# Designed miniproteins, single chains, continued (3): the designs that were tried, part 110

Each design is a single chain, and the fold is of that chain. pLDDT is the mean over its residues in the fold that is shown.

## One batch from the design tools (miniprotein)

Design m11821
Fold by ESMFold2-Fast:
Structure m11821 (fold): chain A 76 residues (1-76)
Amino acid sequence: EKVEIEFREFTLTPEQGQEEAEKLTERLVEGLKNGKVIGLLISNSDKDELKVTEYTFPSLEVLTEYLKELAEEKKK
């Protein structure tokens, strides 16, 4: 059984944005029903591209620890 944070990286173009947003919404709803927490990091480039990183956390506790680690890493 995987106790690790799952992640997906993808790039959105104007043509793909709506379809990918609908699929993402479905995953968010299913994750929430199963007690999971899904986080999204979206970065914009001035080239009509969005870079999206999707994280799936097994619980709020795991998300909280991950956020603490990220905050500490940025201080180094």
Scores: mean pLDDT 68

Design m11822
Fold by ESMFold2-Fast:
Structure m11822 (fold): chain A 57 residues (1-57)
Amino acid sequence: DDSLLDKEIRDTIERAKRLHDEIVRTADELVASGELPADAPREEQLARARAVLEARR
């Protein structure tokens, strides 16, 4: 059913947005706490935050 597929796609997009927001928030928190260098590239900060979130699984 196309309506079920559309719902699954929508749910996936919403989940991805929430995950991205959590990664950004976590990166900002780690920078503020001094666990990540503020002068590091943003991409590196986001990658480190993602690893921290994955470790909490």
Scores: mean pLDDT 78

Design m11823
Fold by ESMFold2-Fast:
Structure m11823 (fold): chain A 86 residues (1-86)
Amino acid sequence: SETEELLRALVELVRELIEAIEAKDYRRAASLLTAAALLAMAIPDEELQKRVLEALLEISKAIEAGDLEKAIELARELAEWLEEEI
């Protein structure tokens, strides 16, 4: 389905985001967060879209706070949850 394709693409972006955060590549992390948010806004399920966008916002807040461990944990949880929804 279109939703499954979107969720697979989101999983890939979130995995790349984890790598960027671990590498302390904040420019790449910001770019990947933007790409993930834009893709999430294309999700037709309103509740699923809201949950993904809220998770991305919390990851962004953790990065801004310098809490990279929390940012990685939140991103990993999002990727695992998205894989379960596929």
Scores: mean pLDDT 87

Design m11824
Fold by ESMFold2-Fast:
Structure m11824 (fold): chain A 81 residues (1-81)
Amino acid sequence: SVLELLEKMRKEFEQAVNYLRTEILPKLPKEKQEAVEEALKRSEAILEETERRVEEGEATEEDVKEAFQEMIGILRDAFES
């Protein structure tokens, strides 16, 4: 179901974010830390909007997958910048 997919992907995202903040981020230069934190804020905004759309019955499983792909892309780009 859309709700089960969202819950699974949200948990995976939260685990990845926790790892990034505890293990990776403190070892990066300040400029890179700021870029990653900004990317996290942008990704969190996409997650909140996706959760709202799922709650309103407006999102498909494909929409959820695409949202998480966008979130991952934003974070990857911040690391590669």
Scores: mean pLDDT 85

Design m11825
Fold by ESMFold2-Fast:
Structure m11825 (fold): chain A 69 residues (1-69)
Amino acid sequence: ASPAEREAAIERAALAVLESVDAGHATEEEAIRVVARHLAERFGVPEEEVERRLREAIAAARAAGARAP
């Protein structure tokens, strides 16, 4: 898969993690572990690399969601 395809999947996963945490379905740490493992398996990359990028994407999504015009 292309880097763009992987990035898009990670970005969507970050939003799904935030939605699950906000809904009380999981803790952020638990959701990150589950999602990072799934994406690492899907893209054939180390889980640590996916977890790092997922945490960055979550932080970016939180920052974007906190900013209103």
Scores: mean pLDDT 78

Design m11826
Fold by ESMFold2-Fast:
Structure m11826 (fold): chain A 85 residues (1-85)
Amino acid sequence: MKEKYEEIKKAIKDEDVRNRFMLRQAIIELLREETGEIPTYEEIVEAMKDPEKRKKAIELLKSYGATDEEIKKAVELMDKAVEEH
């Protein structure tokens, strides 16, 4: 993604919507890089269960300019998504 967290904050005012959007984009980018295909919802949830993919997604979010607080929120969202699936 070319957009940084600062730019996304201007476009998406709601913090929870923004955090969910950024996490989803990081996981989609990660899986597309590995497979060359657009991931399904099931593949996104499976990635959130995998400790190695979670670590890679967090590193990708950091590369986007995520703060420590935004990283903590991303971890919480991954845990919630796994629980709700």
Scores: mean pLDDT 75

Design m11827
Fold by ESMFold2-Fast:
Structure m11827 (fold): chain A 69 residues (1-69)
Amino acid sequence: AEEGAKAGAEAGAKAGAAAGRSGMSVDQSTLIGGYAGYEAGLAKGGEEGAKAGAEVHRDMGAQAATRAG
């Protein structure tokens, strides 16, 4: 779960920041980050990791997108 949350947060932040820099809204960037975080969390921590990753990275992705956009 911890590993999944960390992987999800990192993937979400990267995806959100990239979307923000490309001109997408914070909401769209957060959604993209959510998807990336869920995928990364699932790979590292199974279903629990996926949920933790989706929750943690959502906030990080939005923050990164806001600064980048």
Scores: mean pLDDT 62

Design m11828
Fold by ESMFold2-Fast:
Structure m11828 (fold): chain A 88 residues (1-88)
Amino acid sequence: LSPRERVESLSPLELAILKEIVEITKGEPKPAGDVVNAIIEKLGLDLGEVNKGLRHLIERGLLIIEEKGNSVLLSVNPEAAAALEELE
């Protein structure tokens, strides 16, 4: 599936989470814990809902998880970010 088709296949909740991650990261990797906390605060979701959404986005290749030393960093796949801009 193309990046656009992968984004279009998301549920409304998963799409909202992905859009919020784009705004939080602004093209730069951020600590996963900080991203999760910001999504909870901005979207009013519980931790379980955010974690489920993040898992699905990672499984679809829309998010990149990077281990750097003792830190886990989260960023958006650039192709997914571009596909979101084309759909707006």
Scores: mean pLDDT 80

Design m11829
Fold by ESMFold2-Fast:
Structure m11829 (fold): chain A 55 residues (1-55)
Amino acid sequence: SSAIAQRLQEEEAKRQQQADGLAAVMEKARQLIEAGDTKLGEAMLRAAQETAALA
């Protein structure tokens, strides 16, 4: 039990949340493309790429 261990866990959780968000957007984009909504899927993929670039 250390404050350092707690902070590392918190940082890891934040990184995981960011990765999960990106994965969710990519998954939605794939679903839209599969459904035939290529324009919306492409827009979501671009948004995910922009988010990744900002990270």
Scores: mean pLDDT 78

Design m11830
Fold by ESMFold2-Fast:
Structure m11830 (fold): chain A 60 residues (1-60)
Amino acid sequence: SMEIAEKIAEATGIPLEIAKELAEALENGDDDTALRLLLSGRVTAEQLQTASRIVKEALA
């Protein structure tokens, strides 16, 4: 969702466009997309961990 993407962008400093892609991947359990963003250097491991926490809290 856009709300989750905005929260990720604010918490991690990831550009909103990338935060949206990451949020959608994590919400849908698309580990392949999340891993590609990490391996391409578009997100860091710390940013991915923070985004994963935000998504889990939003879906709780």
Scores: mean pLDDT 83

Design m11831
Fold by ESMFold2-Fast:
Structure m11831 (fold): chain A 60 residues (1-60)
Amino acid sequence: SGARTGLQLALERLRELGRGTLSDEEAREIGAQVRELTGSKKSVEELAAGVKAAANAMPV
């Protein structure tokens, strides 16, 4: 699903950055990638919010 793909991308990005949380801009970028990869009809903002929430629920 788009949520699973977004979470995987978010965790990889956090690992690269060495941080436990995503910024709004980083989450938005991942949301846009999820739309491209999955063909989701959801807005980039909606996908970004979901990605950020999921990533921040697993901070370390």
Scores: mean pLDDT 71

Design m11832
Fold by ESMFold2-Fast:
Structure m11832 (fold): chain A 88 residues (1-88)
Amino acid sequence: TEVVLSQSSTDFTAAEGETVTVTATLTNPSTTSNATAKAVVEDVETGEVLASKTVTGVAPGATVTITLTFTAPKTGTYRLTGTVVQNV
């Protein structure tokens, strides 16, 4: 199973024991400032974080791809969230 983030967040369903691979493509829209990009997968019912990765020093206008893999602990709905925060 693969989930691709095309917006700031996307919800998806997984079965218990399913191996899920999610890909977030995040772009720093700044023309002058570096940014920190973060992708997080959480259980929408419990708020438990299943996987996360942070990439620092994303250059102005640059795109970074973050890939996360996890095994779903239960059948349910999960959320992939991507954030880009400009530093200074």
Scores: mean pLDDT 78

Design m11833
Fold by ESMFold2-Fast:
Structure m11833 (fold): chain A 60 residues (1-60)
Amino acid sequence: GEERLQQQQANRQFAQDIQKALAAGTLSHEVIDELAKEHPLVPEETIEQVRITLDELEKR
């Protein structure tokens, strides 16, 4: 339905913003929180996956 399309678009925009921040070296938990607020249709599970990825990157 329309909700699936809106969520897909939100996920795509969120992913692009995350990739942009990652490329700039500015990705942080605070930035993830701000982007999550800008894309409220993005599932919490998707946001959590990005946080896990950031933690793994910070480990190396």
Scores: mean pLDDT 79

Design m11834
Fold by ESMFold2-Fast:
Structure m11834 (fold): chain A 81 residues (1-81)
Amino acid sequence: DETILRVTSHDTGVPLEELRRLTELVGSAEKAANAVGVAMRMLREGKSEEEIIEELVKRGYSREAAELAVRLAKIGLEKLA
């Protein structure tokens, strides 16, 4: 759903086009938004990229999608800072 991606882009600072790319890997806008949200929360908590990737994999994301979600969360946090 494009609306979920637009809201997520606004809330996280992640560019809309990058969220669309993540959506292609995870199969839905809701899964993409959740992955970025989890990664961003864990980055704010001081977790390592490896810890975040393992958490997302545990939640059912592929390692490829988890790595992209972490990268996008870092981009979003830089824009919101």
Scores: mean pLDDT 84

Design m11835
Fold by ESMFold2-Fast:
Formats: sequence, structure tokens, C-alpha cells
Structure m11835 (fold): chain A 87 residues (1-87)
Amino acid sequence: MASDEEIEAVVRGLFPHLSEESLAVLVEFFKEVARISREARENNVPDEELRKRIREVGERAVRRLEEMGDLEAAALLRSLTDMITRE
């Protein structure tokens, strides 16, 4: 599984044009998704429950980005959340 440091490096590499504040929100989102996914695999959590948890984390992160005025990063994160939670 990806470590927190690997997640930070990948996110910063993929979105170098975002502010440090917006990058921090995306990094926290992906770290939480990785944690939830690991726990779900270890505990045989149903895919539907896993997707619900990821969507909740994504919506929280989107709200933070919107409050920061970064509507483009918020839209990007919504799209990423939808892709991660697709069947």
C-alpha cells in the first residue's frame, strides 16, 4: 500500500500548479482514502460501504476547497472522488 510520504509526493507531482493550501487538502483526502481502503480490505467491508465512506471524505474536502475559493480544485476533487467510487 502507498505510504503517507508516497501519497504526498504523487499528489504534489500531479498538481504542481495548485496552492500549498489546496495541495494539503488533496494530500489529506488521498491519505484518508488509502487508510479507509486498507481498513476495508482487512475487515472485508462491502464495496458499497467503502464507496460511501470515500464519498463522505471527498465531500468534506470539496467543501474546504470551496471555502478557500479554489473552485477548480474543488471540481477536480469531485471528479476524482466519482472515479474512485465507480463500480
Scores: mean pLDDT 80

Design m11836
Fold by ESMFold2-Fast:
Structure m11836 (fold): chain A 78 residues (1-78)
Amino acid sequence: STEDRLFETLARLQRVVAEILAEGSPEERAEAFEVLREGDAELQQLYDNQASIEEILAVLEETLRRLEEILRRARARR
């Protein structure tokens, strides 16, 4: 369900952020902060425009994908 996907995406976002903070360089942590800031701005625009839950989920899923890419690069550096 959309609700299950939303809760799973939020849980994964929390885990990936924690892992970037633990494993990332200062530059990778700064990039992650910028990704989160951009995602928050997009979500604010969607709320202001009364967007669907599906549109909100899409922004969260894209934010997660970008954060997972940062974590992947951090881990490849080892």
Scores: mean pLDDT 87

Design m11837
Fold by ESMFold2-Fast:
Structure m11837 (fold): chain A 62 residues (1-62)
Amino acid sequence: SVKDLVKQMVIEQLRFIGDSTEAILKARQAGASEEEIEAIHRQLQEQAAALRAQYDAQIAAA
């Protein structure tokens, strides 16, 4: 159902935020430059957009 898809989307997005925060912290601890951190942010934003688009398509098809 649409409700179950929305629930899964929220759960997956919250997990993604946690994983993304950990990835940035790990990169900074490893001595990553600001340019490298910006590249990681860009990659994570693209992944977040892809996740949202996937759920939007599934909701539209339901």
Scores: mean pLDDT 83

Design m11838
Fold by ESMFold2-Fast:
Structure m11838 (fold): chain A 64 residues (1-64)
Amino acid sequence: TDLGAALAALSAASREGALAAARIVREGGTPQDAKDAVLAGSADPAAARAASGQATKEAVEGMS
């Protein structure tokens, strides 16, 4: 659907932000700094925050 295509495009933008956040964490930054970077780049902070929470949980579980 058109809505599905729009959500996929938004998801791709959020993924790019999540990759930048992961880079910050790998360089010894805090998870909070990573979340702030993702939110700063998002036009929808609420959606970005939710996505960041999920990505952070998965990264911690996978990398721990």
Scores: mean pLDDT 59

Design m11839
Fold by ESMFold2-Fast:
Structure m11839 (fold): chain A 100 residues (1-100)
Amino acid sequence: TQGDQFNNLGQQTIDIGTRTIDIADTNIRIAQQNGDQVAIQQGIRIRNQSMQIITDTVQIRNNTFVNGRQTVQQGTNQINQLRDNSIRLGDEARNLRRSL
């Protein structure tokens, strides 16, 4: 169902974002030890953007199921975009780790 798809996409998005934050935090620590200011700033950006995606995903869930401000289809479309952004940030975090 659309509801099942929405829930699965939302949970996947949060899980990817959480893992990306963990990678970014480790990248920031390594970059700080190396004095790599560019890598520190890239890590902070990735961390902050991943946190925002998690926050936005929770808000979309609330707007869809809790307060009824939007349809499940609208929520699913928004979470698909956030999931794709989350995957991209995860890739950026892993690429940054390889450069450190």
Scores: mean pLDDT 88

Design m11840
Fold by ESMFold2-Fast:
Structure m11840 (fold): chain A 105 residues (1-105)
Amino acid sequence: SVEVAKKLAKENPDFAIALYEGMAKWAEKQGNYKEAARYYALLGIVYLENGDYEKAIESFEKAARYAEKAGNTDAAELFRQAVEYAKNGDKEKAIEYAKKAIDAL
């Protein structure tokens, strides 16, 4: 969940990054595009909590691409909104739209 990702990012950011990146890459290798989108989105949220906006943007862009591959255009558009908020430095809205996108998967 988004709340678990935010908590892990605060308690152990290096572990949170490794965990969600590993899960995302595993889902990607298995062709599980829905799960790849979810884990890249959670990874993006962890990077935002850690202040790494560039890596958060990259992660949300991957989430959007995998949501498209999963056939979920609504989730993909919400992830693209999260990218735009992150580009503008709006962490709160970036996380909110990433959460909406995950809920739409």
Scores: mean pLDDT 89

Design m11841
Fold by ESMFold2-Fast:
Structure m11841 (fold): chain A 77 residues (1-77)
Amino acid sequence: DKEKLEELAKENAEKVKKAAEEMGIKVEVRARFENGKLVIEVTDVETGKTGTVVVPKDFVPSDEQAKNMVKLALTLA
C-alpha cells in the first residue's frame, strides 16, 4: 500500500531529523523506497555533506538507532 509506505518513510525521516537536531546538527532528510528497501538520505545544511543509510522495509528506528543513523550517514559522506 503506497500510503502506508509513504507514512513509514515520513516517520523515519522525521525521527532522523529530530535526532540530528538533538545532536546540534541542522539537516535535511529524505526517505524513499527503492527495490523493497527504505533509503534515508541525510544532508548537513551547513557543510553540504550528504550520506545515505539503507534499512529493511517496515523498519522503525528507536531514538538511539536514529542517532546512530545520523552518525553513519554524515561520517560516510
Scores: mean pLDDT 79

Design m11842
Fold by ESMFold2-Fast:
Structure m11842 (fold): chain A 94 residues (1-94)
Amino acid sequence: SRTEELGRRLGERVEKAREELERAKELAKEVEDPEKVIAKAEAKLKIVEAEGVLEMTDALVEKRGVVTEEAEKAREEAEKTIREAEELIKKLEE
């Protein structure tokens, strides 16, 4: 039940980030650097999705009382995605 409630909340966060990306695409039609605006919004969506993977993986590990190889791999990939997306946002703000 706790993991089901978490999944619902994570889904809502991803949906809001997806809506923000669509707003960024519309705004991009009227700005000087449209590609930059879109790329930043896409990177933010990737961060939200990856943060959701980390939170869900942590909840499942807590529920099971063990860390699986799949859980460790999911954490590593999510952390890498967040790092790369944050670095891209910094470069786009230069």
Scores: mean pLDDT 84

Design m11843
Fold by ESMFold2-Fast:
Structure m11843 (fold): chain A 65 residues (1-65)
Amino acid sequence: MIETTTLKNGYILVFDSDSESAALLSPDGEVIGTLAVEPGAGIEDALEKIVREGRKTRPELKLSA
């Protein structure tokens, strides 16, 4: 199943639980990154990994809880 969520900073997370993969898109639809997720992981886990990696390389990819 494919789930899509919009992050506070305008980035878009696309998560596919069947393929165990996620993609992060910029607000203009450019693919910023992709990652594999572990079996049984939810969109919350994929989002946490992307935010953690994004903060190292892109300071604007900050999510406030």
Scores: mean pLDDT 64

Design m11844
Fold by ESMFold2-Fast:
Structure m11844 (fold): chain A 71 residues (1-71)
Amino acid sequence: SMAKQEEELKKLQEKIKEMEENIDNLTVEQLKEGIELLGKVQGNEETAALVNAVIDLVPESAKSLFETMLK
């Protein structure tokens, strides 16, 4: 539902903020959590900007995992 998508979107925004604060120490576990949240909100028109923000925060070594999830 729309309400559930808005709730997940807010969770994703908070997660992005957390990742941004720890950009130098971003762990694989944090990346997996971000991927799971992206999966829940993928397809929402508001998601496109947040997906780009998350991808921008992802280390190059983990981008292939994100690209696979977005296919």
Scores: mean pLDDT 62

Design m11845
Fold by ESMFold2-Fast:
Structure m11845 (fold): chain A 75 residues (1-75)
Amino acid sequence: MEKEKEVEKTLDELRRLQAERDSLVAEINAATDPQEKAQLQARLAEVDSRIRELVEKIKELLGDDNIIVLPYRIE
C-alpha cells in the first residue's frame, strides 16, 4: 500500500519533469542569447538528473527488474 502510493507519486513527478524538460527544450530552441541558452541547458541537466533519480527510486520500490512501468527510452 505505502509502496504503491509512493510509486504513483513518483510517476506523477516524472510526468511533471518530462513536461518541464519538453518546455525547457522549446525555450532553448527559441532563445537567441547564448547566456540564456546556457542557463536553460543547466536547468535541463538538473531535470534530467532528477528524472534518473526517480527512475532508480521506482526500481528500488518495485524490487523487480522485470517490473519497469516507465518507457525505458529515458536515458
Scores: mean pLDDT 74

Design m11846
Fold by ESMFold2-Fast:
Structure m11846 (fold): chain A 100 residues (1-100)
Amino acid sequence: SSLEEILEKLLAIARKVLSPEEVKLLEEHFKLLVDEGLPDEVIIQLAVGVLLSTLRLAVLSGEISLEEYREALEELKKLVPEMSETIEEEEKALLKELES
C-alpha cells in the first residue's frame, strides 16, 4: 500500500543518520500507529512527527551533526511535501535551542 511505502521510506531516511536501536524503536512505533486504524494521512503525519522528534534529540545529544539533520529534513520534505511547513518550523525551533 502507499502508506506502507511511505513508512518504509521514512525508516530508510532514519537508517542513514540514526542508530539501529533508534530505527527499531521508530519501526515499532509506526506499527503501533498502523494498528490504531487511523486514516493513512493521520498515520503519516504522526510518523513524521515521531521521526522529527527523534532527529531533534539526536542533534541535541551530539549523536548526529546539524548537516546530517538538515539532509534528513530535505529528504523528508521531498517525501512528504505537504508537511514542509511543519518540518521548517521544527528546524527553526532546533536552531533557536542550539543558539543558547
Scores: mean pLDDT 88

Design m11847
Fold by ESMFold2-Fast:
Structure m11847 (fold): chain A 95 residues (1-95)
Amino acid sequence: EVVLPPHSEGAKAVAETFTKIGEIEDEVASKIRELKAQGKPVEEIYKELKKFVREKFPDASDEEILGIITLAAYNVRDPELAKEIEKLFEKEKEK
């Protein structure tokens, strides 16, 4: 188990990381609403969202990107979009 010293740069870095995840989730949710309003298909929505999250977090794993997008899809109350995105991710993982 990792214990960070209180009131240290390490503790601040952890807090800043959680803040950034929250900020990007809201931005991704807004982008989902926008792309859905434009009538974009799920494959195009997934592609645009992956690119957007990757640009914000270049070092993020594909699994972390999927997590952020899926959480945002549930936030906009679209569980079917989340399921379709997970299926697209599984197809990419097999290659």
Scores: mean pLDDT 72

Design m11848
Fold by ESMFold2-Fast:
Structure m11848 (fold): chain A 67 residues (1-67)
Amino acid sequence: SLEDELKKRNRHLEILQQKVAELQAAEDAYRAANPGKPQPVIDPETFEKRRPAAEKKREELLKEINK
């Protein structure tokens, strides 16, 4: 029903916001523990090699939402 779709949509957004907040908190914690060091996010060449992992994480989020 429409109400069920709205609830799923709201839950989807909530989960995404929670994951963003978790990643933000982890980045902030890393920065606090490692002042002056570069972030764990790497250059484009390394990103290209790690893109499958990033896509996997996105797929996991979608699977969690769709269940």
Scores: mean pLDDT 61

Design m11849
Fold by ESMFold2-Fast:
Structure m11849 (fold): chain A 60 residues (1-60)
Amino acid sequence: GPVEMVAVVPAPKLSPEELALRVGDRVLVLEEFEDGMALVRNVATGEEGIIPLSVLEPAE
């Protein structure tokens, strides 16, 4: 299934395709792109958008 990860740095929404994240937000990684971006879903809000993978860590 999708990998659950947690935001460890905030992600600003700089474009309509991006998702704003706060530190501690849990996301499901739906798709990973070659440029180091990923399509994710915020577990708490259900919002989807693109963020840099570098803001995430595994949610084990």
Scores: mean pLDDT 80

Design m11850
Fold by ESMFold2-Fast:
Structure m11850 (fold): chain A 87 residues (1-87)
Amino acid sequence: SAVKRLEEILRKLGLGEYFPEITGVDDEAFRAGLAAFLNAAGVPATPENAIEVLQRMAGLPVDGKITEENLDAVVRVLLPLALRLTH
């Protein structure tokens, strides 16, 4: 799934503390980890709005979903934030 690929990318970037398991599901744990990572990178977010925050930053339609079609744009936004935390 797109969520699984995103989790794998974020773990490879050194963010495994926010994503301890690769579930491939947009669940409470994934959203909580995403919000915690965004806040650590200086981007205010909650578990409930973390995906919408990313979609706004990426210039995507704000529907709260990670899909195969929007994954590349989401990753492009997340990469500089991840590098800020991992150096």
Scores: mean pLDDT 80

Design m11851
Fold by ESMFold2-Fast:
Structure m11851 (fold): chain A 66 residues (1-66)
Amino acid sequence: MNLKVSEAVKRIKEVYPDLKPETLQRVANLAMEGSSKEEVKKALIESGVPKSKAEKIAEIVEEAQK
């Protein structure tokens, strides 16, 4: 795992502590696989995360992959 991806996942957990552990694990896996911002956002919405929150989390993941 890239250090930036690890730090992004940690930041997401700190900013959104109400995320279910399984949802956070899914986001971590998608980030490690190099999944697109839209794919991360879709997975979050399917997990019950509000669209606005899902978009912000997906942006954090995309930035960490660069």
Scores: mean pLDDT 78

Design m11852
Fold by ESMFold2-Fast:
Structure m11852 (fold): chain A 100 residues (1-100)
Amino acid sequence: SEELKELIEELETLLNDTYKKLETVKDKEKAVEIFKQAAEFFIEFAKKEFPDKKEAIEEIEEESKKRLEEAEKLSAEEIKKLFKEWVKELIEKLHKLYEE
């Protein structure tokens, strides 16, 4: 459980660093690419570390897909706001998965 806690903290750091990188992006296509890469990395991490939480991970994957579809219709500035909101929700869900 200590190792898993460290991995979650590393993921939280990576997500926050991704957001900081995203803030410097002016191009919409680049913003969508960064968002997509972060979402794909998180889903793969969750599937690997929580194989017994399949239903919860599928819900997170479905929600991530919806947000990515929304992002494709938005400006770079709006994508940054959407990503920030998504990261906050993901961190909350990660803590819940770890506690259960």
Scores: mean pLDDT 78

Design m11853
Fold by ESMFold2-Fast:
Structure m11853 (fold): chain A 83 residues (1-83)
Amino acid sequence: SEEKRLEVALRLYQLAGLVLKTFGDKELAELLEEIADLVFQSTDEKLLEKAVEAAKKVEEHIKKGDLAGARKTAEELLAFLKE
């Protein structure tokens, strides 16, 4: 749905800002912004369901300070969105 698409995209933009401000990780922030842009432009419900699950995992990693885990999950999501 459009609501899920907007929610996931906005959450990823918010996480990008958080990692840049809190950790100074510009590369992860830029990766999350790229994913957010792709999610914002997507209308595929199956892609959105996977993006919701992956975005939650990225958020959990960031909250734990596990930037390596966040990056890995984000890279997997980006690869999925580009299929």
Scores: mean pLDDT 82

Design m11854
Fold by ESMFold2-Fast:
Structure m11854 (fold): chain A 61 residues (1-61)
Amino acid sequence: SDTERAGRAAAESGTGAGAAASGYEAFKHGQDDARILGYLGALAGRAGDAEAGAKYAMEAG
């Protein structure tokens, strides 16, 4: 899909999707809060990383 293609491009560019992934790893070491994972999912989605966004949303739900 176009969103999956955009998500892959964003991840390859090391843009907000990469930052969201790094944030997720940091939170995994401190506290796995579903609300925080939801926020990271929204961040990844806005960066165009639909796949990472969906993953974080599922972790939150």
Scores: mean pLDDT 55

Design m11855
Fold by ESMFold2-Fast:
Structure m11855 (fold): chain A 69 residues (1-69)
Amino acid sequence: TEEAQRLADERLAALPPRTRENLLRADELVHVEGLSQREAARRLGVSPATVSRLLRTLEAIAAEALALA
């Protein structure tokens, strides 16, 4: 899991800064603060579809990191 976290962190660092910021904020609102994707979208000023896309990107990064670890 530590190796998987390192690989995920490297992939996140390689993303454009604005994309990384939006992705991490979406993750925080949904998984840390417990908001729905719709509520997180309202807080971020984007569509729920955008939040869903950001979270799917994070899930893909995490899954790839686990597969490579």
Scores: mean pLDDT 80

Design m11856
Fold by ESMFold2-Fast:
Structure m11856 (fold): chain A 65 residues (1-65)
Amino acid sequence: MKKLGAVGGDTEEAMEEAANLLKDLQGADEIIKGLTKDGKKTYEEALKKAKEEGAELLGAGAPPR
């Protein structure tokens, strides 16, 4: 968020920065998918926990973490 907001330029430049970041992440995802089942499981568990924590923060009725 802050990095994209700090980009000095037009909206087009901000979109290019976001596209470059997504491209980097996609490369990492492809590598992770090529791992053994143990590696894939660890990645999926981490991703699910991150989403659950995000959802809890937004509206689980508990104090934010």
Scores: mean pLDDT 59

Design m11857
Fold by ESMFold2-Fast:
Structure m11857 (fold): chain A 70 residues (1-70)
Amino acid sequence: SLSPEVIETLAELTLAAMLLYVRGDHEGAAIVLAAAQRVAEDPSPENIARARAAMEAALAGDLERARALV
């Protein structure tokens, strides 16, 4: 089973991706979902930190930075 911290991180990433998708930012949503998948496969602190940074960049509209983090 995944730790509570990992479950919370995946929930935050999923909500951010859904928000991006609803706003019409399908590329940003796809990037954040890819980050979520990497965290699910390897929930290291480094992957969690990178996924959160990618989410923040995508939500800010910085898709170049978001893409570089995944």
Scores: mean pLDDT 88

